# Designs tried in a protein design run: designed miniproteins, single chains, continued (4). Part 105

Each design is a single chain, and the fold is of that chain. pLDDT is the mean over its residues in the fold that is shown.

## One batch from the design tools (miniprotein)

Design m15639
Fold by ESMFold2-Fast:
Structure m15639 (fold): chain A 61 residues (1-61)
Amino acid sequence: MSSQMSSLTSDAKDQYTTSKSLGDSDGQSKAQKAIDYVSQGNLSMAKSMVTSSKILNDEKS
């Protein structure tokens, strides 16, 4: 597995946990999609979903 895939997976899981703690269902959904995109090898979409989840979590917090 590439270091980029590992980093994106870790970031997505962190955002998922943060979203769940905040009650941010939209952020949680985006983080889950990021994990799915990493599994598909679509790193560009995965990065976009991680960024979206982070923005939603920042707005919720």
Scores: mean pLDDT 80

Design m15640
Fold by ESMFold2-Fast:
Structure m15640 (fold): chain A 86 residues (1-86)
Amino acid sequence: MAEELRRRLEELAERHEREPLSREEIAERLSEILGLPKSTILEALRAAEEGKLTPASLRVLIEMARRVEGLSDAEVAEKLARAQAA
């Protein structure tokens, strides 16, 4: 199922590049794909627009890494450390 989730995320990204989606539409689609509450995703999107890494943003990134990339907890921690260093 990771392949299906990856494909759905790629389709959402391509759609947004071709036709800009509202924050609400993006949050709704991501909520369906990741199985996270829409409120958590909206909070993460707001933080991303401000260039900030918040607990909500980290939760979304962790869930994406686990479901799409099949990463272990150690691999997820390494990715998060790199994101914070940038």
Scores: mean pLDDT 64

Design m15641
Fold by ESMFold2-Fast:
Structure m15641 (fold): chain A 76 residues (1-76)
Amino acid sequence: SEHLNEAMEHAGLAYQSKDVEEAEKHTKLALEHAEKTLKEYSGGVGGLARTIAGQAYNIYQIKRQEAEQRQAQLLA
């Protein structure tokens, strides 16, 4: 699936990004393409799309929290 391939690519870019803004951008694109995959496919392909979306979201949340903690330390 083209959308599944796009979801995987953007999830990988979100994971590799050192910039939180870029990670957010790629996470959003990974989620959008995963959602499109889920509209067309069920079973194993749908399950993989859900896993990719969940992993991308969790990685982004960790990166965002790390950035917030760094900012808090600078303000303390």
Scores: mean pLDDT 80

Design m15642
Fold by ESMFold2-Fast:
Structure m15642 (fold): chain A 67 residues (1-67)
Amino acid sequence: SELLEKLRKLNLPESVLEKVESGELDPLTVGGALSRVKFKEVNSVDELVETFKLSRSVATQVYRAVE
């Protein structure tokens, strides 16, 4: 998947990439979450959990990958 390759280039932890590859995480959801943090539309881990329904662990890793 082109989107998965783009996510790999963003230095997300392998644990998050494995969950995307297994189908546990939607790559579009992860990409959308990264985009909203990057453009300051979401400014906290708690907002990522509520908006994208990600686990706190995944939301924290997405937030840190951008910040």
Scores: mean pLDDT 76

Design m15643
Fold by ESMFold2-Fast:
Structure m15643 (fold): chain A 71 residues (1-71)
Amino acid sequence: SAVEVGRRILEEGLASDDDEEAAEAVERAGTAAVASGNYEEAIRLLQYALETSKHPEAREAARRGLESLLA
């Protein structure tokens, strides 16, 4: 499913040693969930990234995504 694919992309991106790749994975996972009409899942994916990521750019991408969705 799109949700499972989004989670996999996020997990693989967050496991990367590249901050830019991790941030791109967060942005793509959030955008894909929103485009699929899964607004609640988009929020959950972004919260997961913010809580678990060691990458500053990925955390910032997650925070901005959450601000946009919760506004």
Scores: mean pLDDT 75

Design m15644
Fold by ESMFold2-Fast:
Structure m15644 (fold): chain A 93 residues (1-93)
Amino acid sequence: MIEPKSEEGKKKLEEALKEADEVFADIQRRMDAFDQLVAGNTAAAAQLSVEELARFVLISTPEDRARILASLTPDQRAQVEKEIERLKKELEK
């Protein structure tokens, strides 16, 4: 093949960077949303899945947990609480 440093090295690096950037962006989005929820910005909850919210609530302080749960609709709260119970069962094996 022609120009291996451009075709092999750069293309391989571009693919790795794109994949890493997507994974990093997803992780950062979750971390930013969690940080905003802990800071009292409950609007961030709308950007998270039920599973993500349940995981954040599980690792939160009692005060942050109460605040997060109080900011949810009754339906969202029921879903999050159900998911928390599922996650607890998973952790207990």
Scores: mean pLDDT 69

Design m15645
Fold by ESMFold2-Fast:
Structure m15645 (fold): chain A 67 residues (1-67)
Amino acid sequence: MKKILGVIDSDRLAAIEKAIELKEKYNYDLFFFATSEKREEAEKMAEELGKKYNAEVEIVDLDEEKK
């Protein structure tokens, strides 16, 4: 089963670094990142990738974790 990881953060570099860390630790097949301003686009991308690859998509919103 394919696993896809999306990471959202206000800081682009932080999002990329977290995505790489989590991808390596949990062996995701694909990953993507987005800024918090692009959350809607990231969610849409996750939906499209999940449908296209019949894959489980997990989104980690680091900006939302502060709440």
Scores: mean pLDDT 76

Design m15646
Fold by ESMFold2-Fast:
Structure m15646 (fold): chain A 90 residues (1-90)
Amino acid sequence: SPLEELREFVEKLMEDYNKHASKIAKELEEKNDWDGLKKLSKEHKEFVQKVNDIILEAIKENTKAAYEKAKKEIKAEVDKAKARLDKILA
């Protein structure tokens, strides 16, 4: 189903994002950058909420076009989130 395809797509992207976030968190911990860790936690919570909102909107519309749009939007949000996490280290 289009919903199941969206779920599998999101799971794969979130696994990649989580690996990246974990690496950034470890580097911040090694530097004792507690302000950076606080920023990472906030960015993570806001990012997860955005992804959930996109998924819920797609489910509400329940069309193939809505699910394809959600995949594109979630991919863009993942790329932006990773870039924001990278800036916390810089």
Scores: mean pLDDT 90

Design m15647
Fold by ESMFold2-Fast:
Structure m15647 (fold): chain A 92 residues (1-92)
Amino acid sequence: SEQFEQREKVLKLAIEYALKYKGLSEEELKAIKEENLKKAAASKDPEERQKHIAIAMGAEIVLEAKRNPSVTVEELVERIRKAVEEARKARE
């Protein structure tokens, strides 16, 4: 469905940004998240809004990994990726 394809695109983009941001500090990640949530709220363009939401989600994934030292960014990304692939297979 179109709604699923849009959610899949956002999650895949969030994964890309999480991997790009994994080396950043907690303070930098919080700043990126807040700034992009602000930009998403201000955006009237659906594609720009989705992009900023994805960037904020990516920063949040890295923040979660930093708050739990036993979990890596790559592990969280793999869990999300598998969930997306399972959902896609169930629909196709």
Scores: mean pLDDT 85

Design m15648
Fold by ESMFold2-Fast:
Structure m15648 (fold): chain A 142 residues (1-142)
Amino acid sequence: MEDIKKDYEEYKKQAEAFKEAAKKGSPLMAEALNRAADRLENAANALQATLDAINLANKEDKALADLLEQAYKASQEDADKGKTLLDQAEKLAEKLSPDVKKRVLQALDLLRNVLDKQDSQKKASEERKRKRLLEELLKSLR
């Protein structure tokens, strides 16, 4: 829980910093920085929903609350492991009271969306790096 809260606070601070930098940049830089800030704010909102879900789940099923925290921590190191733990959390959520179940499932959906976007951005970054290295190599051979 403390790690999720720390990441939430860091994402909010970074989003504010990007919005401030956008005010001083060119229009093109401002657009890119504001989009980055919006992504960080969406991630912070997903983490807040996850914290709220953990607090609610802890009242009915401590093991599920612990699993939600573990799923987030695992996702930061290994996206596939994180997803596997989120799938386990979703199955355990079926046994919760209807109101708590609804909030937990909503938090899981928001968190999955953010994690999928983060994984996609990481893969896109690695592909761009690989393409640049290949183009540079091909130019050196011409």
Scores: mean pLDDT 79

Design m15649
Fold by ESMFold2-Fast:
Structure m15649 (fold): chain A 90 residues (1-90)
Amino acid sequence: EVDPLEGFSKEEIKEYMIELAKKAAEAYAKAPEESHPQIIKDVEEAFRFYVESMLKRLSKEEVKEIVEEAISELPPELAAKVKKVAEEVL
């Protein structure tokens, strides 16, 4: 499938990433504890993909700003996992 960030401005990318994080937080909150490992894995893989995609278009500083704002929408456990993945790609 086509990259959903293609043709987006920095602000549109930021809004997209924040919305993605909010949906991930909602899924995590609604899921039973036994499903949490799979949700964490899916969210980590999604953020790795989007961080790599953003780095092709935006500076490292801009990507870091967007990631930090998106992470603020996640529960602390998910936020820690996503932050680690972003630091590995940046």
Scores: mean pLDDT 81

Design m15650
Fold by ESMFold2-Fast:
Structure m15650 (fold): chain A 88 residues (1-88)
Amino acid sequence: MAETVRKLAENLLKATTDEEQDIYLALIQIAVAIAKRHAPTLPPEEAQREFRDIAEILREASEALKAKGRTQVADDLESIARDLEAAV
């Protein structure tokens, strides 16, 4: 799932309209929900690594979005990353 989230985050960073931003943010939220749903089927170490990898991807995207002045979507990504880190 981390690779899927990375690709969605890259598309979010390239988004030029508010509508595209909202679509990619929603897709990231869906991908994270799927990762959480499937975590119990993975070895604990693998689930923890996946959640950390996703959180790191989202934090890096959040920092890049803040640099572009897109503070609201950046804060949303940071919130998702914190929730994932708390679940480990």
Scores: mean pLDDT 84

Design m15651
Fold by ESMFold2-Fast:
Structure m15651 (fold): chain A 61 residues (1-61)
Amino acid sequence: SEALERAIKAALEELKQKGVSDPEAGLRAAMEELEKLGVPDENLALLASQEAVTRYIKEHR
């Protein structure tokens, strides 16, 4: 979904700035993006944060 992809991108950008050592920052970024879109879903934010970590790892392999 568009909301999920935007949340993933927000979390990924935060992870690139602060590194994978601060996963809470990625989760917060995903939640904030979802809130802006009017879909404040904690489970969707968690999924987005996990997908962002996966994309970050693939980028560095």
Scores: mean pLDDT 78

Design m15652
Fold by ESMFold2-Fast:
Structure m15652 (fold): chain A 63 residues (1-63)
Amino acid sequence: MEREERIERATRIVQRLAEELGSQLTRDIAVEAVQKELGVSRQEAEELTEEAFRRIDKERAEK
């Protein structure tokens, strides 16, 4: 449950960055934002960012 909440928050962060930066959004920028806003380690931020991109991909397929 707590991990799902972090993934949910990471997904919202990535979506916000995609809206703000568009083509300038990189995985590194997304990971940095997730790390800063959630207060997690770089490794966990990378994992959460990967899960966020997977969730966004799934939502596009199921929309």
Scores: mean pLDDT 77

Design m15653
Fold by ESMFold2-Fast:
Structure m15653 (fold): chain A 79 residues (1-79)
Amino acid sequence: SMEQQQEEIKKIQEEANKQLDKISQEFDTQLRQIQAEAQTDEELIKNMQRLWLEYTDQVGKVLSERAERIKKVKEEAKQ
């Protein structure tokens, strides 16, 4: 039913939101540590760039997985 499909999609969205919240908390913690520990601007920039690449990769994976899981729910509901 459409109601069951909507409930499954909502669960997928809630699970993705929890993963994104965790990633954001870990990013904030690591950013503060980098800012506190950096001895030079070059070190700060290098470590911040590395952190941003890791963050965007993790966020991208969660969003991609969310999209694919929602797509499967919609496809299974048609068959």
Scores: mean pLDDT 87

Design m15654
Fold by ESMFold2-Fast:
Structure m15654 (fold): chain A 73 residues (1-73)
Amino acid sequence: DYYMKDVKDFWMTTIYTNLKTNDVDSSEDTMTEATRNSSTFDDMTYNRKLLKNMTEKDSKMNDDNMKKVGLLM
């Protein structure tokens, strides 16, 4: 009975150590994910701005041409 208690304590220590190791790994994964999310956001913002600039330039050319035709009349 006394020896069985020592064996049980050893198993409890092993489980506790495994839980702690998982926490450390989770912290590192969280750090990596935060860095990746920041990079992805910048890429999306840049691509969206480029697409918007192209669309805006097209719209502005149409407005300028219409105004010029109106002024000539």
Scores: mean pLDDT 51

Design m15655
Fold by ESMFold2-Fast:
Structure m15655 (fold): chain A 83 residues (1-83)
Amino acid sequence: MALAVVKIEAENREQAKRAATAASHGAMDAGGEVVDGKLEGNTATLVIRGESKETALRAGQAAADRMLASGAKKAEIVDVFEA
């Protein structure tokens, strides 16, 4: 199993919250599972689990794409590691 850490930046807390919600759907559609999340001001961090690094990276990228589509200013996969 592997984890991908995806971080977003939005204009405000409400946008960060909406982007994180949309991201969780993107991750699930790509075969990942959101196992942790943190919302702090205008930023949010999601931890996405996959069966492999490839799956975790794919799910993390799907999450980042949904964050940007939902109005986030920035969405990045900041780490991917075996867990």
Scores: mean pLDDT 83

Design m15656
Fold by ESMFold2-Fast:
Structure m15656 (fold): chain A 89 residues (1-89)
Amino acid sequence: SKIEELIKNEDLSAIKELIRNSDPLTASDILDLAIKEKVSEEVQRQIAEEVARQFGLEESLRLMRERGVPVSDILRSLSDILRDRAAEA
């Protein structure tokens, strides 16, 4: 898909734009794809930050970082939170 291509190419500007215009389920899919495509840790970190900003998860992100949670596990946790939020809607 076009989203998979953007993630695989690490087109961070386009990925951030997609996140800002996404619902929780779409944002969860973006996080899952970033893990699957094994994008760089820096790109994963920036995706996590944009998702946290867009969906009000900055506190969750901060706490996971302070506790030394690996970036890929942070993305999984954020993805799970967003899937749960989508199920409640």
Scores: mean pLDDT 86

Design m15657
Fold by ESMFold2-Fast:
Structure m15657 (fold): chain A 100 residues (1-100)
Amino acid sequence: LEELYAEARARVEALAAEHALSPRARSSLLGNLTLLYQELQELEKEGKAKDEELLRKVEAGAIALFRDIARQHAIPEDAAAGFVAVVRELMRRYRELARK
């Protein structure tokens, strides 16, 4: 999970730089990613890392928050789609690791 978070964080920072986002927007996006990471850590601690219903809710929540941040900071739709793709890729790889 820590390595997946580090990769996702680097990708969010790269996308924020590519689209010249404000420091406040970048901070909000990274904060949302950190919340997702903490939710996944709690699921692991509770032995619920394979609970697909909880994983779907966590993923949907993170995507909804990225879209809200994009609206609040007038982030272009292509950049917003990039952040959503980072969440989806992290969740896909997390599910692969959890099924091991």
Scores: mean pLDDT 79

Design m15658
Fold by ESMFold2-Fast:
Structure m15658 (fold): chain A 77 residues (1-77)
Amino acid sequence: MSEEQKEKLIETQAKSITPSSKIDPVSGKPFENGAVPVMVDGEPVEVSPESAKIYLEKYPEAQPGLTLEELKEAYKE
């Protein structure tokens, strides 16, 4: 998936997700543009779109567009 496609997917997903936390655990900043579930240090967490771009680089074939539950299942494999 291209970098542009990943960015659009992240933006779309963030707009549709209400964050369960007040602060992005990766950046330490409030969620301004919604939340995206990604794997951080082996745990599925909701992060800002900018943080999500960084972490999706680690899992380019399995992570884009996944929910928190799907990320947890993908990691369990």
Scores: mean pLDDT 64

Design m15659
Fold by ESMFold2-Fast:
Structure m15659 (fold): chain A 71 residues (1-71)
Amino acid sequence: SGLEKAREEVKKADKKVRELVIEGASKTVEGMGEIVKALAEGNREKAREAAERMAERVKEVEEELERYRKE
């Protein structure tokens, strides 16, 4: 019964990690799209701001993954 509980917890952990990785990937793709759009418009300042926002969003997901790994 302890082994069954451990397997179920691993499955739940794996699902959560997969969801966080997908979220991080999605936010990265969205951020890259914002950067490319700003560059296409010739707005380097807007592109820089978009890159900064993307980095912050990715960092938040990385911090959540690290907290989950430690708990």
Scores: mean pLDDT 77

Design m15660
Fold by ESMFold2-Fast:
Structure m15660 (fold): chain A 57 residues (1-57)
Amino acid sequence: ANDAKTPEAQAALQAGEAAARAGDLRGAERHYLLSITLDPSSSRARENGTRIGALLR
């Protein structure tokens, strides 16, 4: 989904979603954290990052 305000944050969000679909949970978490760093207002990246983080714990 297009829930990031900058192209760089959007690319990181999309990379995180692609990694999660491929089963790369660590990669997905890293991409979501990058997206949040680039756009802290992104609720989708923050929510997806939290869900992946919970799965890794």
Scores: mean pLDDT 76

Design m15661
Fold by ESMFold2-Fast:
Structure m15661 (fold): chain A 83 residues (1-83)
Amino acid sequence: TRELPAEVVEIFEKDGKNYIKIAAPGKKSYANFKLLDDIDPSSIKVGDKAVLRVTEDGVVRVFVDGKEIARTESVVAYAMVAR
């Protein structure tokens, strides 16, 4: 399975929703991911190691310790994993 190791660089709220910003290796690109509704934002820290995966539906998913914490349909996030 193709996985991209990544890092949490920012945690923020926008329009009542929680998001994380993820950096690709070498900080060449960044993408924002919406936290899943059952994830406590305080459990996520800047500097946390994450893994990005693209699923068959084209959704980019963020995993920490094997658990999905966030997802996006962002073309920037897709490009980070697909390249």
Scores: mean pLDDT 79

Design m15662
Fold by ESMFold2-Fast:
Order: structure tokens, then sequence, then C-alpha cells
Structure m15662 (fold): chain A 62 residues (1-62)
């Protein structure tokens, strides 16, 4: 669907950024991004702060 295609675009961009900024694995990046709904991804994509990304990773791993 159109939404799915847009969603995947954001995921790819954020995945690259996560790997670049935090040095996380593609599995970790994919897992985090899979947890985020469209709204959350849009926020992260628009503001994309290392703090938010790290928070999401730590939240899952603890």
Amino acid sequence: SKIDEKFEQMRKELRERLKKELGVTDEEADAILSQLDYYSLAKLYGEVTPEIVKYELEKKKK
C-alpha cells in the first residue's frame, strides 16, 4: 500500500542513521523501528535525536 511504501522509506533512512550514529546492528535497528508506529516513526524521522533513539533501544533491552 501507499502507506507501507512510505513507512519502508522512513525505516530505511532511520536504519542507516541508527547504524551510523549509535553503531547498532541492523537487527537492533530493525527491531526498534518495527516497534514504532507511523506517528512515532514520523516524529523520530523529523526530529531524530540520538537521545530518543537510545531511549528506545534501552527501553527494549533495559
Scores: mean pLDDT 66

Design m15663
Fold by ESMFold2-Fast:
Structure m15663 (fold): chain A 77 residues (1-77)
Amino acid sequence: MLIEKLREAGIEARKGLRDDEVVVKVPEGKTAAEVVAALQAAGIDALIGRKPDEVVLRVSEDTTEEQIEKVVEILKE
C-alpha cells in the first residue's frame, strides 16, 4: 500500500477525503509546489493539498508498484 511505503520511508501519510486520495506531508526543506511538479513530471497525479505543507496524491487501480517507488524516491530526495 502506498501509505505504508511512504511511512516506511519516514514520510507522514494518511488517507484523504476520497478513497483514491493519499495526503502526504511535504518534507522539511521542500515546498508543496516543488513536490507536485516533480510528481507530475514522473507521471503521477498530484496537487497541492488543503494546507500549504500537504500534497494530495491520486491513486487508482492503474497506479503501479513502480509509480509508488517513484513517489517514495521523489519525497526522500
Scores: mean pLDDT 76

Design m15664
Fold by ESMFold2-Fast:
Structure m15664 (fold): chain A 93 residues (1-93)
Amino acid sequence: MAARVEEVRERERAAAENGLEREEVLRLAIERGELLLEMARKEGKVPEEVLQRMRGQLAFLRALLEGRDLDALLAELGPVEREAALEAAAYFA
């Protein structure tokens, strides 16, 4: 899985550097985040709060890709996931 994460990360950088569409960059960021979350869960050493923050960030990226309303998304999230989603939104605003 580490090699898979590095492959996606490299594709994400290449996409950003070559001015590929925002949608493609978002898809790559989501794929990378999903792989990292899976690895963290399998390791079993990562605190639940960190896993919740990773889920919140992924939920935001998916909502952005799908054109969902941010306020509606935040209403569905727990407090830790909501905070992480808001932090992610600050970087993409």
Scores: mean pLDDT 75

Design m15665
Fold by ESMFold2-Fast:
Structure m15665 (fold): chain A 76 residues (1-76)
Amino acid sequence: SAAERAALLGAARRELAEMERALERAKQGQGTDADVQHAKRAIRGAQEVLATSDDPEVREEARRLREVAEELLRAA
């Protein structure tokens, strides 16, 4: 439904914002093991979404999350 889709996109955008904050901490040398584990889980989740979803907005949020999480792992 449209309401379920809006909730899914809202959750994805909140997770992306959390990952962007974690990336800023990592760049400042303040990253945590929890941030690294969150990034690894986020990459796996994004890969699953990209393998199963054909919704272009959902796919775009998954791609952005994967890119930010991969950058976090490089900064860590």
Scores: mean pLDDT 87

Design m15666
Fold by ESMFold2-Fast:
Structure m15666 (fold): chain A 75 residues (1-75)
Amino acid sequence: MEEIVENLRDAADLMRERAEKAQKEGNTVLAEKLRESAEGVRDFADKVEQLYRDMKSLLNKLEELIRKIQEALEK
């Protein structure tokens, strides 16, 4: 999961670098498109990271439920 998020962020950074180069070369249309694409990839990476955190939270809640069930069964 971390590897996917890192790869997406690296791709977004690369797109931004190419956008800056396009801007310096006077290609404002390409620069805008690359910036928008970089932002989209970054937002997607942020969502993947958030989903991973949410899944970890759910797993912790599941572990607590399993413990409570085990305690109830030992009564």
Scores: mean pLDDT 83

Design m15667
Fold by ESMFold2-Fast:
Structure m15667 (fold): chain A 104 residues (1-104)
Amino acid sequence: SVLRQDLAAMRRMVEELYKNGKLTEEEKELLLKLIDEDEASGSYRVSRVIHAAIMLMGQGKTLDEAAEEAAKLYKIPEELWEPLKKLVKYAIFGTTDVSDSATL
């Protein structure tokens, strides 16, 4: 499925962000654990957050507004919101060096 392919891509992006000093070790472990739990449960929350953020930004929301709304929609624990936003930036723009006020 598309979501299964997304999980492999999300894991690669988390490792790339860690290698490039964009995630702490703790942030990397939290994101990988969330992805593992998503695969085991079939919830695919990380993939759904990224897709929802893209849709919300397409509707005129900023990256920060879209990422927070998507994280709340899929009941992501608040301690994961900042590292997940970095992953969303990387998934959409190929970089974390993008403003929280960025739009599509």
Scores: mean pLDDT 84

Design m15668
Fold by ESMFold2-Fast:
Structure m15668 (fold): chain A 80 residues (1-80)
Amino acid sequence: ALVRIELEGETEVVERAMERIEGIVQTVVPEAKVVRKELEEGRGFLEIEVPKEKVPLVVEIARGVAEEEGVERVRVEVIE
């Protein structure tokens, strides 16, 4: 399954949140593959391929990290 994560906010906050999400996901789900990673001013985009059974965990990590770092907007979409 593919998890798409879009973050919006201050560039520094978004960058920090993206790095933390990527690091935690790759540690907890060793099978995870970052398919796409983009950072623009105020916007971050991650696409991570994970086993379907791990999708809820990845969604929880993305939302939790975004909230802790103070991301203004987070969108998480799951593509099977």
Scores: mean pLDDT 84

Design m15669
Fold by ESMFold2-Fast:
Structure m15669 (fold): chain A 99 residues (1-99)
Amino acid sequence: SLAEEIIDEILSKYPNVSRELIRDLLFQAVGAKLEGLEVKEPERTPSHTEDELGAMKEIVKIVNSMSREELEQVYEDLLKEMSEEEQEEIKKEIEESKK
């Protein structure tokens, strides 16, 4: 998926940043852009690590360069990923409860 390709690219540059953080930031940035909100670089977040700031800046750059169609595709891909992760967590919980 396009979302997975973007997440993997960012992780290849910033391997110390969690996949979940990159996913959540990408989801928020894409959602904001689709709603017509301005997506700004996180210059005001000095509490983040250098790698986290780098990943956030890359996400903002990517999202601001995307077409509406690409933004909609990434949003749909991220929703599918979240639902699959929830299904796997539910499956593991059911398996552990049958101990």
Scores: mean pLDDT 70

Design m15670
Fold by ESMFold2-Fast:
Structure m15670 (fold): chain A 62 residues (1-62)
Amino acid sequence: KLEEFKKKLNELGTKGASGKEVLEETLKFAKEYGIDLGELTGEDDDATAAEAAARLAEKLSE
């Protein structure tokens, strides 16, 4: 799970995906695996994407 998510993020980064696209993929991955990320508090799409990705990675590690 975690390795698959990391691979997805690396692929998005290589393609130059926007923060909004990274956020959408992170939320889709979380929903697919039934993971609740809680309320995101980022000021913009990039900050929100980083927060969502960090929370998902933490939950996938345990």
Scores: mean pLDDT 75

Design m15671
Fold by ESMFold2-Fast:
Structure m15671 (fold): chain A 68 residues (1-68)
Amino acid sequence: MEEAKKIVEEAKELYEKGVPLSEIADRLGLSPSTVSKALKLVKEGKWEEAVELVKKALEQGRAWLAAA
C-alpha cells in the first residue's frame, strides 16, 4: 500500500513537471496505460482508486517475477 502511494505521488509530480507518460511509466516500472489511468483517477479526485490500481499492477508484476 505505502509503495503504491509513493508511486502515484511520484507519477503526479513527474506529470506536473511535463514528463511524458511513457517516460513516467518506464521510470516507475509500469505500463503507460496504467500510469494514464492512475493520473486520470487523481485528476478526478479518486486518489484511493488510483492507489489501488497501481497496487494491483505492482502485485501482478511481483507475482509474475516470482512465478518465472
Scores: mean pLDDT 75

Design m15672
Fold by ESMFold2-Fast:
Structure m15672 (fold): chain A 96 residues (1-96)
Amino acid sequence: MLVPGGPVGVVEIEGPESATTQQRVEDLLEKLRAEHKGIERIEIAAVSGGTAIVRIVAPTEQQAREALETLGRLVAENPELRVKGVSLVPDAWRED
């Protein structure tokens, strides 16, 4: 009887091709991990058709939001990359 809970951020990052997108995103995620040491998980969940899907698992909504904001900034510094979509589930499950 274990249910997943807590804030999860998902970012879709579009690049020119899958291999280049994956390489660029992995570099950005290394920088993100260095800036946000309190984040539980930062992973590339999938790469297909030049788009990488990044999943961020944080203990709080604030930490998830800060990580998403930093990742958005890092993507903006790369002219070959664009944020295609962002989702944040801050209250995936509430203890009430």
Scores: mean pLDDT 76

Design m15673
Fold by ESMFold2-Fast:
Structure m15673 (fold): chain A 78 residues (1-78)
Amino acid sequence: SHLEQGRRLLEEGERAEREGDWALAALHYRQASESFRRAGDTESARRAEERAERLGDLIGTWPVSVQVDQYVRLEQAR
């Protein structure tokens, strides 16, 4: 189900965040938000999107070299 997919993606995002893969975490949170929206869970979708936006904003404040490293890690995880 979309609800179960959203829950798994949220857990994957939290795991990535703990491992310092913040760009990957933000991607998983956005994917979780989309899954929750498809399931009709607008509150969980909003919370997941807010987490993704917070991480994106944070990454955007870092030096370019750190941002590049984060997005390289994201691509390698695909």
Scores: mean pLDDT 85

